# Designs tried in a protein design run: designed miniproteins, single chains, continued (5). Part 36

Each design is a single chain, and the fold is of that chain. pLDDT is the mean over its residues in the fold that is shown.

## One batch from the design tools (miniprotein)

Design m17234
Fold by ESMFold2-Fast:
Structure m17234 (fold): chain A 81 residues (1-81)
Amino acid sequence: SRADQYRALLEEMIAGLDRLIEEAKRNNLPEELIEEAKRVKEEALRMLERLDAGEEVPASELMALIERYGEIQERIREALR
């Protein structure tokens, strides 16, 4: 189902963000960058909770979150170079 696909994507994003946050902390990256990654994770967790509650999640909201995930992933990777 669409809900199962969205759940899988959100779970992968959350796992990816956990790894990025841990790596950012280990490398003493700016706290603002770590907090931005945490906010994206919190939004993913809230969206997952909404989905599990049987709420309708628009594709546009999920796409926007995926874009923000990509942006923070890129910033953290650049800061580690």
Scores: mean pLDDT 88

Design m17235
Fold by ESMFold2-Fast:
Structure m17235 (fold): chain A 90 residues (1-90)
Amino acid sequence: SKELILRLIGLLLRLIGIELDLELKGILTPQEKEAIENMKKAVMSLLKGDLESAEKYLKKAEEIINSMKNPNPELVREYEELKEILEEMK
């Protein structure tokens, strides 16, 4: 779906924006950076139609986010959106 591709591109751009915002504020943690990297890899996998790789990267992002005491609310929102898109593509 063209709509789904645009939604994935929008999510990718928002992840880049979150990472840049946190970096410029000097508050980007290594855990947040790793979670964002895995979410970006999941988006790229979905854009290629590789659902198995997308699930793997999304699960890794989930494990990282769940290990955080106070995960960034915007990052959690984008994780939930990615999870929803993946379920829609199954």
Scores: mean pLDDT 89

Design m17236
Fold by ESMFold2-Fast:
Structure m17236 (fold): chain A 82 residues (1-82)
Amino acid sequence: MAELLEIIEDIAEKEAQKAYETYKPVLGDSGAKAVADKVREEVIKKGRDRMIELLKKHPEFAKYFAELETDPEVRKELEKIY
């Protein structure tokens, strides 16, 4: 679980950075940072909510997530989904 949350946080930071670079020329530094912060918060929240929802509906998947966190190949597959 902790490592999977780190993957979600890494994705959130990447999306936030992309938003910052995209909006900086239009909104300036302050505006771009505000958009990036909001994107980061939304990605983290959605990632956690989806994970909790999946585990509540399918407790059997908890075993897969525990093993998946240690496999770099599976981490790449999760990044494609989120």
Scores: mean pLDDT 69

Design m17237
Fold by ESMFold2-Fast:
Structure m17237 (fold): chain A 85 residues (1-85)
Amino acid sequence: SLLDQLRNQFNQLQSEADRLMQQSTNEDLIRAIREALERAREALEQFENLVKQKSDPMQQTKALMMLMAALSELYLQIRRAKKAL
C-alpha cells in the first residue's frame, strides 16, 4: 500500500539520519536533522490515523501532501549533512 511505502521510506531516512548524527560533531546539523525527523514522524502518524479512521479524502490528501513535504525536508537535511562530513 502507499502507506507501507511511505513508512518504509521514513524508516530508511531515519536509519541514515541516525548514522549521520552518530558520525557528526556539528550541533547545528544534528539539531536540523532531529527537527526534520520529528516533523516527518508526526506527519506520518497523522496520515496513518486519517487512513485508519477512513477520513474524508480531502483530509487524507492534505495530510499526504504534508507528509511528502516533511519527507522531502528530511531528505534535504540528510544530503546537507553528508556534504558537511
Scores: mean pLDDT 88

Design m17238
Fold by ESMFold2-Fast:
Structure m17238 (fold): chain A 54 residues (1-54)
Amino acid sequence: MELSPAAQAAIDYIRTVLGRSLEDVVAGDLDVHSAITRRFGDEALIEVVAHLLG
């Protein structure tokens, strides 16, 4: 699945700004989820989770 620019920016934000792992997103970490939805929107979070689950 090709990531939208928003979803790609969300992944980069998690790694570089939040300093969190992508596993935290899959595990349902509410702080990471809230940060992504506030900055990039719910669709970007859904796309990131779908991408990480394959």
Scores: mean pLDDT 79

Design m17239
Fold by ESMFold2-Fast:
Structure m17239 (fold): chain A 86 residues (1-86)
Amino acid sequence: LTVTMGPIVSLPSGQQVVTATVKAEETGLYEVRALFDGQVDLSAGSKFLKAGETRTYTFVGPQSPRATLVARDLTSGKTAEATVNV
């Protein structure tokens, strides 16, 4: 399980956009979450991914100096994280 994160993009509204790519290690259900410096935790819900499949996620959250994406395999309990700083 791997997570690759793009840079944080700041919007004129004061919100931030983060884009992240998750690659599944095994076929199963994966939950993906974005954490904005511990203040906001946004879930993309659970998605079915095949082994080796790559999926891109976009999250919009409050302005934060740091965003962390967490991907979890709901079957194995394996997790992967990536963090980007502004």
Scores: mean pLDDT 78

Design m17240
Fold by ESMFold2-Fast:
Order: sequence, then structure tokens, then C-alpha cells
Structure m17240 (fold): chain A 64 residues (1-64)
Amino acid sequence: SAGAEAAARAGAAGAAGDAAASQEYGFLMWKHGPEAGERAAASAAARGGDAAGRATNLGWKQGG
């Protein structure tokens, strides 16, 4: 339905921001080691708020 498609598009826009934060985390972890990755994840959580923090934590939990 149009309502479901609109909700999916809004979710995709939010997910795109979270994906960018995840990319930065992965890049810094790869280049500078886990400490830089953890710092980037904390910074992303602060910028994106609770939703970005939860997404980052879930990614780390699934990756561990």
C-alpha cells in the first residue's frame, strides 16, 4: 500500500544514515584498530541518537 511504501522509504532514509556511520566505524577499525573503531561507534551513537546507537550495538553484537 502507499502508506506502507511511504513508511519503508522513511525507514530507508534513516537506515542510509546508519549505514554511513557503520561504514566509518568499519573503515577506522580496519585502518587504525579496534580502539579507533570503538571511538567512531561512540561518536556515531552520539550524533544519530538512540536509534544509531542501537544499530551500531546490534551490528557489533552480530559481528562478534
Scores: mean pLDDT 55

Design m17241
Fold by ESMFold2-Fast:
Structure m17241 (fold): chain A 87 residues (1-87)
Amino acid sequence: HMSNLIYTDKEELERVLRATLNAMGFSDEVVEKTVERALKLLEEKGYVTDHEFMKIALEELGIKNISDDPLKLATQLLIAAAVEKSL
């Protein structure tokens, strides 16, 4: 089984998530909403995986058909970010 990166610290999760989404060219609105949802999930579950916050980011972009395969999900996120940049 593929082990995802697991975040348990709020400051680390927020920092990594902001840096990753900003580097991909997501809007500040999408970044802030994704951070808020990821931090809420962390408070509820005690941890958040990289797969889970990528899925949240795609949902904030309005993407409905999100893959549960990590490589496909990462590809969907990169394509979604590129489309947002080109608009």
Scores: mean pLDDT 74

Design m17242
Fold by ESMFold2-Fast:
Structure m17242 (fold): chain A 68 residues (1-68)
Amino acid sequence: MAEELLERTKREIEEVLKDDPDAEKIAEQIVEHLRKGVPEMSLEELEGVAAIAVGVAKTVRENLEKKK
């Protein structure tokens, strides 16, 4: 189900960003973007977009390390 995949993706993003106090807000914004694209998506498309979201979270983590 899309909801379960989105919830898992949000938790993975939060884990990647766990050292930042804004991690949960960043994860929420990314998942909200995914949720807008979820309607009528195939499971394969949704899995691909979720993988991209996790990749974006890793990039955000690297940038946050520079700020902190």
Scores: mean pLDDT 71

Design m17243
Fold by ESMFold2-Fast:
Structure m17243 (fold): chain A 70 residues (1-70)
Amino acid sequence: SFEEKLKKLGEDFAEKVRPLRAEYRQVLQRYEAGEISEEEFQAQLDTIRSRLNEVVKEAEEKEKKILEES
């Protein structure tokens, strides 16, 4: 059903975002502890943002397809 497809999309999105959120927290903690430089911190954030943007784009395309099939 339409509801099942949207629920699965939401669950898949949450599953993909969860490790990125955890990675962000780890990188932030390392920066605050002085374990990485500001430059390294920014580079890691840019990588996480890039991966998040890919997850968002994939979710938007899947949502569009579900809506077009409804």
Scores: mean pLDDT 85

Design m17244
Fold by ESMFold2-Fast:
Structure m17244 (fold): chain A 67 residues (1-67)
Amino acid sequence: SAAYDKLSEDEQKIYTFLKLIIGDRKSVSDSLLLSLRNYFLSQGYSEKSINNGISLYAKENNLPLPK
């Protein structure tokens, strides 16, 4: 998508990992999303890149985000 192409390299990697892990899931639990976020932090991704990658993935896949 045009929005994906405007992501940073790190944000694109996060988006791609979410696509691989979540795949065909119609919903994501708060605990799963928290675990994924903590995983990305442990791999050295910035909070900004994580938030941007997750937000775009959620928007394009109609997934609700917890507050």
Scores: mean pLDDT 79

Design m17245
Fold by ESMFold2-Fast:
Structure m17245 (fold): chain A 65 residues (1-65)
Amino acid sequence: MVIEEEVIYVPEEELEEKAKELAEELSKTHQDVSIIETGEGKLEVRALTVENGQVVAKRIILVAK
């Protein structure tokens, strides 16, 4: 399994909008996409796909700036 992790800093007022935008884009190429609130001002977008027989997990952590 391959895990790709990315942290993005976003203005607090754009946090939810950016998370939804990223989830929509990822849902076009990944079968399992979820948005998780991990704390106040912090969201995580998780996406899973299978490439070359390997499970690839992508995590995008959005933090309010």
Scores: mean pLDDT 78

Design m17246
Fold by ESMFold2-Fast:
Structure m17246 (fold): chain A 72 residues (1-72)
Amino acid sequence: MEVERLMEEIRRLVREIEDPTRATALAIRAIGVVFDYELAKKKGDKEAQEKALKELEEIRREAERLVEEQRA
């Protein structure tokens, strides 16, 4: 649930980024982190799951900053 919510926000923000190179790089990073989260879930590794959630939050903040930067 938390991961899906963060991914929806990231997808929305990435769609607003005017620089396609930066948008693509953030989208690829987010997909990789979701893969790591799913692997951690299968292993029962709660620490790795929390790490992946934190990484998604950082990606969301970076996407938000890029959208703000292009409007400033």
Scores: mean pLDDT 82

Design m17247
Fold by ESMFold2-Fast:
Structure m17247 (fold): chain A 80 residues (1-80)
Amino acid sequence: SKAAFLDELRAQVEYLLTHERDPARLEAGLRRVLELAARTLSREEFLEFLDDVRALAARSPDPEHAAIALALVEEARARL
């Protein structure tokens, strides 16, 4: 289902923010998730997903990881 797919995407973002310690690998991983989301979701669903990613980033204890995620969200939003 679409709900299960969205839950999987959110889980992947949370996993990367929590467990990926390398900033370059974090950026690459988040970029892949965002690209998959952009191809699969409607514009409205993708905007909601970007807000979810922003919220997950805000809960990150690592400011560098948060900054990477937020920069990718703004890049994706600008390309809509």
Scores: mean pLDDT 87

Design m17248
Fold by ESMFold2-Fast:
Structure m17248 (fold): chain A 85 residues (1-85)
Amino acid sequence: MVTEVVVPSSATVGAPLTVKIFADKDGTYTVKLLKDGVVVDEKTVKVENGFATVTFTPTSAGDYTVEVTDEEGNTAVSGITTVSS
């Protein structure tokens, strides 16, 4: 399952937002970027050796979270990243 989803506390519109994922098992994970609780982007990532990174580029200011779901349907949610223009 996902053990930790690490996001920065702040980011800028148009700049890369790097998400770090730590997990106790390798596999294919679904990563969703949410703005104010609404899914705005989605990527699939391969976790190998308990670690993966995903980069998103926010297109608008607001509060963002990341949801990571493993192959068994277990979901973990990040803290909030505040994106400024």
Scores: mean pLDDT 82

Design m17249
Fold by ESMFold2-Fast:
Structure m17249 (fold): chain A 92 residues (1-92)
Amino acid sequence: DVEAVIEETKRLFPSLSELAIRLLAAIAGLPVSLDEAEARAALAELRATARADIEGALAYLQRVALERGVNVEITGLEITDDLEILVTGRRL
């Protein structure tokens, strides 16, 4: 039912593509996999996305992940101009 989570996230945050949502879901610890090309495309889309939409979608996906037993909190997300990602988090 991770697909249902992706669909609901897209409904709540229509500025995000499905690919960008999948990357955020994977970062939140949900069972989503992306290949390198998909991840690079998702990063490019996230870089062009408003910070508030990224933060809102990630917060929603983190709540879903926590309810599913993922014991990690993501506390920071930065996307560089070189399409690299820095994720900071803490173990719960």
Scores: mean pLDDT 80

Design m17250
Fold by ESMFold2-Fast:
Structure m17250 (fold): chain A 104 residues (1-104)
Amino acid sequence: DKEWIISQLEQFIKQLQETIALLKQGRVDEAIFQLEVTLGLLGIVIGVLKLIGADKSILERLDKVRELIEEAIRLLKQGDVDGAIAKLQKAIELLQETIEELKS
């Protein structure tokens, strides 16, 4: 259902914003664990959307969000906190664009 999907995407935005706050506090291990949980939940949502035949543009944007989160985790494991934050900010932007399309 559309309202459920929007709610899940809004929760992902909040989780990514909280993760950025953790990173700015130097709490890198907590941020990585939160991102891995978010990535798993996003995978479930994408799977549901594929099953119900959601628009290709929405699926492509969510796959890009998944890629950005995976890249952020990799950068954090290599000590690149600033690079990871940039990837997470781009992921938030794409999630917001997806929500606006779903509301239209």
Scores: mean pLDDT 88

Design m17251
Fold by ESMFold2-Fast:
Structure m17251 (fold): chain A 87 residues (1-87)
Amino acid sequence: SVEDILAELEALIRRLAAAGVPAEEAIDRVASRLYLLFQENPELSVEEKEAILERAVEALVAAYGPAVRPLAEETRRRLLAWIRETS
C-alpha cells in the first residue's frame, strides 16, 4: 500500500541520517529505492507516485534540514519526468 511504502521510506531516511550518511548520498539512495519500488508497483497511479515523492522530499528535509530541499526537489523533478514518460 501507499502507507506501507511511505513508512518504509521514512524509516530508511531516518536510518541514513542517524548513521551520518551525507545528504547527497542519502538522496541518491532514496531515489534508487523509489525507482525500484515504482517498478515493483506498476498499479500505483501517477497521483499516488507524485504524493509518495512529495512525502519523500518532506522526510529528507525533516531529517537533514532545510538546506537539502533544493537538491531533493531537483531529484523529485527527474523522477516525475520518468514517471510521466512510463505511465
Scores: mean pLDDT 86

Design m17252
Fold by ESMFold2-Fast:
Structure m17252 (fold): chain A 82 residues (1-82)
Amino acid sequence: MEERKQRLKELAEKYGINLSDEEITELAELVKGLSDREIEQLIAYLKKLMETHSRDEALEEFKRIAEEAKKEGSILPIIHHH
């Protein structure tokens, strides 16, 4: 838990996203079972969502994608397509 929380804090800082300790804790639980690369891709996508959506809408979409990624075994078909 603590290691995953720290990783999310580092990624949030890297992508310029301001997340509270409470939000970090909730997101750390949601991304449990995802790889480090998948977590980074989700945080990058969250930043993009926050540019066009409200904070609450962006976080809700992030939660939905994280749940789908756990079922699919990959986030790429969900957050990135050509």
Scores: mean pLDDT 74

Design m17253
Fold by ESMFold2-Fast:
Structure m17253 (fold): chain A 56 residues (1-56)
Amino acid sequence: STREKIKTAYEMAISLGASRDTAIAFTAKELNLSRGTVSRLLKELEKEGELTLPEE
């Protein structure tokens, strides 16, 4: 699904040291989506508990 692709691309960018804004921009370009769409869907995934990145 589009949500799974967004999650995977975003998590990959973050794991490579990208900032949140850079990871969103990268994901949007990679999937040919708007940055607003990616940001909205990521917030929905976080709210649903499907996107959990341990912040230590």
Scores: mean pLDDT 76

Design m17254
Fold by ESMFold2-Fast:
Structure m17254 (fold): chain A 89 residues (1-89)
Amino acid sequence: SNEEKLLALPEEEKAKKLVEELKLKLEALLKEAKETGDVAAALARIEQLRKDVEALGEKMLKAGWKEEIVEKFVKEAMELLDAAEKELA
């Protein structure tokens, strides 16, 4: 079905862009933390982003996004957040 393929592609592409955007935000956050020395503020922002990712995942599921796409998005986003937190430790 062409409609199913068309709907799936926008969701997968949106999920990829959200992960890429998060990666850029975390890169900027880590650079700012290194320049300011404010590790506590950076960790607080990572914790907020973690909550935002969880909330977005739930919102995506309620909006009818494919569970597999949402699970992959949340997993990749959480791995980026974990890596950023480790760099601040």
Scores: mean pLDDT 83

Design m17255
Fold by ESMFold2-Fast:
Structure m17255 (fold): chain A 90 residues (1-90)
Amino acid sequence: SVRERIVETLDRLIELAKTLDSPEAKATAQLAQQMKDAVLDPEITREQLIAIVEVAIQLAEGWAKNVPEIKEEAEELAERLREALEELKK
């Protein structure tokens, strides 16, 4: 399902953040975990899910632009999230 792909992508984002030993990476991992918990909430609305995915895309794109070490992985995660967003907007 789209939700399962979003959860998997957020898990990968959390794992990438953990490879970076910085306060900013730790904050990103915490935010991604909060987003994952929200996506797993059975009461989440489609509109809330769209908003979470849009924020996750911005995080992944920011990582791709600003962190050369994980650029390729971050770009892949952003693309997977954009595909999920397109499906949610149908």
Scores: mean pLDDT 84

Design m17256
Fold by ESMFold2-Fast:
Structure m17256 (fold): chain A 77 residues (1-77)
Amino acid sequence: SEEDIKAIEKRIKEVMKKEKVSLGELIKKGEEKNTALAYLAELAVKYAKADPNEVLSHKEAAKAIYEGAKAFAKKYS
């Protein structure tokens, strides 16, 4: 739902503020530290069909994470 997307966006912003990193830096840091958030962000880029070199807005990242999670659940349920 739109509320779930907003919750994901808020969580992304909170983590970025706490770690003082950009979304791209968070993805790179997550790859090194094996964080679920970085993995979901990679799935978000893939399912949004976005250029991985483009900086996604927090809303676009949240939407793509949400859609990727729904697609994953449908495939493995």
Scores: mean pLDDT 56

Design m17257
Fold by ESMFold2-Fast:
Structure m17257 (fold): chain A 92 residues (1-92)
Amino acid sequence: MSVQERIDRLKQLVEELVKDPAIREAILAVLDELADQGPPLMISSYDVAKMLMERGVPHSLALGLGGIIVGFLLGMPEEEVREALERVLAES
């Protein structure tokens, strides 16, 4: 799966699972910015968390989401990402 295909799939998961429209829009904007960087995607969880915080995502949630986003883009299984998203969003 290409980085673009993973970004597109993650956008689908975010639209399905993220109920808060402000958090959803922030994540989608970050995913669009990551798509613009192109492969190879050399980015840390903290870099993604910073991009989310700049878009108004709370610090703790941004750190969790940054790890999930980078994990999926680097090859983490979709089921693990889905479970991690549901957990992080429930704790918020």
Scores: mean pLDDT 80

Design m17258
Fold by ESMFold2-Fast:
Structure m17258 (fold): chain A 62 residues (1-62)
Amino acid sequence: TLTLSKSIEIIESAIDEGTLESETKRLSVPAMYLLTLSASEHLKEEPLYEKAQKLLKYLQGQ
């Protein structure tokens, strides 16, 4: 089972290793998990939620 923390860890590791483009298939599930959580009102004030939003913006080229 994927958690927010694990999804963040997977994506951050790929960014740090420069493997985002080569690992797109493996990273699609963590990225979709972060996108799903962006709709969750009750998570807006969690520290991990803010981190997830920053990673999503990076992935979207912002």
Scores: mean pLDDT 63

Design m17259
Fold by ESMFold2-Fast:
Structure m17259 (fold): chain A 70 residues (1-70)
Amino acid sequence: SSAEVDAIEKEIKKFVANISKLSKQEINAKIDEILKRIAEVQKTASPADKLRLGQMEGVLRILKSVENLA
């Protein structure tokens, strides 16, 4: 449902706002947690919600890549 997608978006915004306060381990764990939630919601999402979830997934995968470059 759109409410679940909105909840994921809020969680990502909250996570990014506090990312400088987190360890590399905590950052990786949180990204994996959110990606798992996105994968679950995508199974039943509308086409519009699937697009939003896909965009969020892309951002998180880039962020995880950057965090693990060093």
Scores: mean pLDDT 85

Design m17260
Fold by ESMFold2-Fast:
Structure m17260 (fold): chain A 98 residues (1-98)
Amino acid sequence: AEDERLAAELRELHARRLAGAPVEEIIRELIERLPGRRGYRLALQVKLEEEIRKRNKLDWSEEEALEYFKEKGITKELLEKMTEEKVSVEELREILER
């Protein structure tokens, strides 16, 4: 039951993001709605996608991306947790394109 509510909320946030809602609001709501690791992981994914899009750095090397996001407060350990779910930089680029 709880997971169904979260899935509906996540779909709404995703739709708002596609409609041009501010990324910072989406990130905030993800963290507030999903306190702890899950919310942070999803917020990290949204932030990563938007930063790559903003800089037109779809061809970033892994090292370049890690160094840039570390400066933004996103550590290598956090990015590694994203990749544990088979989310690579290439898959993130494909998500941005599709």
Scores: mean pLDDT 60

Design m17261
Fold by ESMFold2-Fast:
Structure m17261 (fold): chain A 57 residues (1-57)
Amino acid sequence: MKLADLSKVSQEKIDKVREAVAANLDKPLNTKEIAEELGLSTEEVDTVALEVLAEHL
């Protein structure tokens, strides 16, 4: 799976997505809501979410 280009996303926003995903590993994740709250695309949030899930699996 190709990852989205995160080079233009601040590390603070990436860290916030990582924290939100890690806090929600045991329930359905609303990536659209996270994207809207942080001003990111759903593709960027999904890319970070996949990295966090890979780290925890």
Scores: mean pLDDT 72

Design m17262
Fold by ESMFold2-Fast:
Structure m17262 (fold): chain A 89 residues (1-89)
Amino acid sequence: MIEEAEALSPEEAKEYLPAAEEAAKSDDPSLKLQGLIALGGMYYALGDYDKAIEYLKKAKELAEESGTELGKKLAKELEEFIEYVEKKK
C-alpha cells in the first residue's frame, strides 16, 4: 500500500536517484524533506540499508523541526520505517 514510501525497483531507483539528490539539497524545507524521503526509499530499494536509514533520520529531524501536526505525524511514520529497515540489516 502507498502508506509505505513508494518502493521503486533497483533499476528505477538508479535512474531517478540524481533527481532525489537534487531535491534533498534544496533550500526549500518541503522539497528537501521530500528529497530526503525519496533517497531513503531509493537506497532501501537498492539494498543499501545504512544509507536508507541515514536519509530517513535526516528527513525525520526536518519533519520534527517543522513544528506542525503533519510534521509530527510524518516524523512518527519515518521512525517506524527506520525501525523496519533496521530489521532488514
Scores: mean pLDDT 76

Design m17263
Fold by ESMFold2-Fast:
Structure m17263 (fold): chain A 76 residues (1-76)
Amino acid sequence: MSYELLESELETDEENKLVSFRAVWRADGVVYHFEGSGASISEAQAQALAETLARGAGAEGSSTDASSSVRLRLER
């Protein structure tokens, strides 16, 4: 399978100490949008990566025929 990172964006909110992470990946002609947020850049990226890996395992069965978007929000 061919993966390619097309876009990566990171935004930090100093007032709430929250980090928003967005990335766009292309896999075998399918474009995936990933969004994550957390208390820190490392946490937001780790959350986005964990969800991406989980969705990657599922994507083999369901996302192959269509573009998919994954949105990750940390509320606690």
Scores: mean pLDDT 55

Design m17264
Fold by ESMFold2-Fast:
Structure m17264 (fold): chain A 99 residues (1-99)
Amino acid sequence: NADKLAEEMKKLLEEARQYIENGDFEKATELIKKAEELVDELVKAGRYDQAAEGYRGISEIYDALGEPRKGAIYFTVAGILKAAGDLVASDPRIAALDA
């Protein structure tokens, strides 16, 4: 389930970047809204690494759209989620302390 959400999110972010490159900010914003929904589902599924990549992509697009406050918020959330994912992945003993 989560892998399908992550792949769809990646496609939406790639398409949004293409629309920005072409100057179509309206379509880029629409795709970002859909990506936000998929990132939320990834967070609910505990897939913090994939959710972090999604929020980072959303941050970059909001910066390109001239909304640096939204960009900064999503960038910060992405950093927090990536740190959580990296912590779990960096030491298998942390996962083994499931008590």
Scores: mean pLDDT 77

Design m17265
Fold by ESMFold2-Fast:
Structure m17265 (fold): chain A 82 residues (1-82)
Amino acid sequence: MKEEQEILEKASREVAELYRRAVEALQAGDWERAERLVEEMRKKLKELAEKYKKTSPELAKVIEEIRRLAERRFREERERLS
């Protein structure tokens, strides 16, 4: 349980960093870079979920939920900034 919490915290921090960089790219007018950063965030979270499916299926489900939530929130922010 505690190890899974550490993995989730690391994933959340990496997602937050990529999300922040994507928002910065949007604010700078670099929409292409923002889309690439979001794609990297998606791939990173999907890779983590796949990696942990064999050792912690419950953790993989939570990571996939974080991925979907982050994608949705970025779309909302993008629409708001447009």
Scores: mean pLDDT 74

Design m17266
Fold by ESMFold2-Fast:
Structure m17266 (fold): chain A 85 residues (1-85)
Amino acid sequence: MKPVIVSKTLVIPGMSLEQGRKAAKAAVETAKKYPGVLDASAHVQQLPDGSTAISVSVTAETEEIGEKAAEEALKAARETAEKLQ
């Protein structure tokens, strides 16, 4: 079966780059534990307006698995960011 890559981005206003990196780590770990996920990675960037962008890329067995895993990863990132504020 050909693997699929799904990417999603979360932008959080007022989050620091350090908080973003911690949130991204939680997102990657959450995605990697999702059944049918083959790999996951994240990129963190601070935007000029003081927001932080977290982009998660999930490599999965199917698009449906990738979409769900990426969504759960962003949920974990947001929950982690909220606990750090």
Scores: mean pLDDT 83

Design m17267
Fold by ESMFold2-Fast:
Structure m17267 (fold): chain A 80 residues (1-80)
Amino acid sequence: SLAEKWLKELEELTKKAVKTLEELYKKTGDEKYLEKAREIERKFEELKKKVAQGNTESLYEEYKKFKEELEKVIEEAKKA
């Protein structure tokens, strides 16, 4: 389904963003990167749970916003 395609895309981006933030934490020792990684993981888990419960009325808006956040995190980390 379309929702499954979006979740798979978000899972891939979430893994990439978390890995990038964890690498920044290891390099800098700055706790903010680890906190951001945890926040991103929680948001993905909540979205996945919401989809599993059939609460999909706002799914496209939530997908777009979260995708933008993940892409921004990955881009900013590449510049650091």
Scores: mean pLDDT 83

Design m17268
Fold by ESMFold2-Fast:
Structure m17268 (fold): chain A 100 residues (1-100)
Amino acid sequence: SMEEQRAASVGSALVISAIGTLFGAELNARLGGRLEEDVVSSAESTLENARLGERYGPIMKRFARRSLELLRRAEEVARAFPRAVEALRRAAEEARRLAE
């Protein structure tokens, strides 16, 4: 259905933003925190994608589970950077809620 196609599009956007957030967290760690604001912004965008996914119900669970894995890994990588950790935890909590 068109709704299933829209849900898959939102779910894909969620996963892609989570991948980008993990990449940003790894690059930020390598650069000694110089990209912390970019990691925060990426995590906030990932959170917004997760919130957009709330409407689509069970079809989002697979995308949310994958995004949660990526966001938890990003949090571990970013652990020395408190602002990035806080933003990542908020995004991960929303993804966790969608994954249930």
Scores: mean pLDDT 90

Design m17269
Fold by ESMFold2-Fast:
Structure m17269 (fold): chain A 61 residues (1-61)
Amino acid sequence: MTVGEFHRLLRERGFSPRGIIAAFRVVDEWLRDNGIAPGVDTELPQEVVDRALQAAREADA
């Protein structure tokens, strides 16, 4: 899924601003480490999405 689709998913699932920030720290780290420019249409691998979702859940716990 894209960065924009992932942001929408987090909001639709009711994650807090803290949870969304935690998720996007994972996304931003992966983008930086792979030299990928951020954008709403940037495709995220499923493993990165899963890891970011886990970070959001832990932040909201």
Scores: mean pLDDT 85

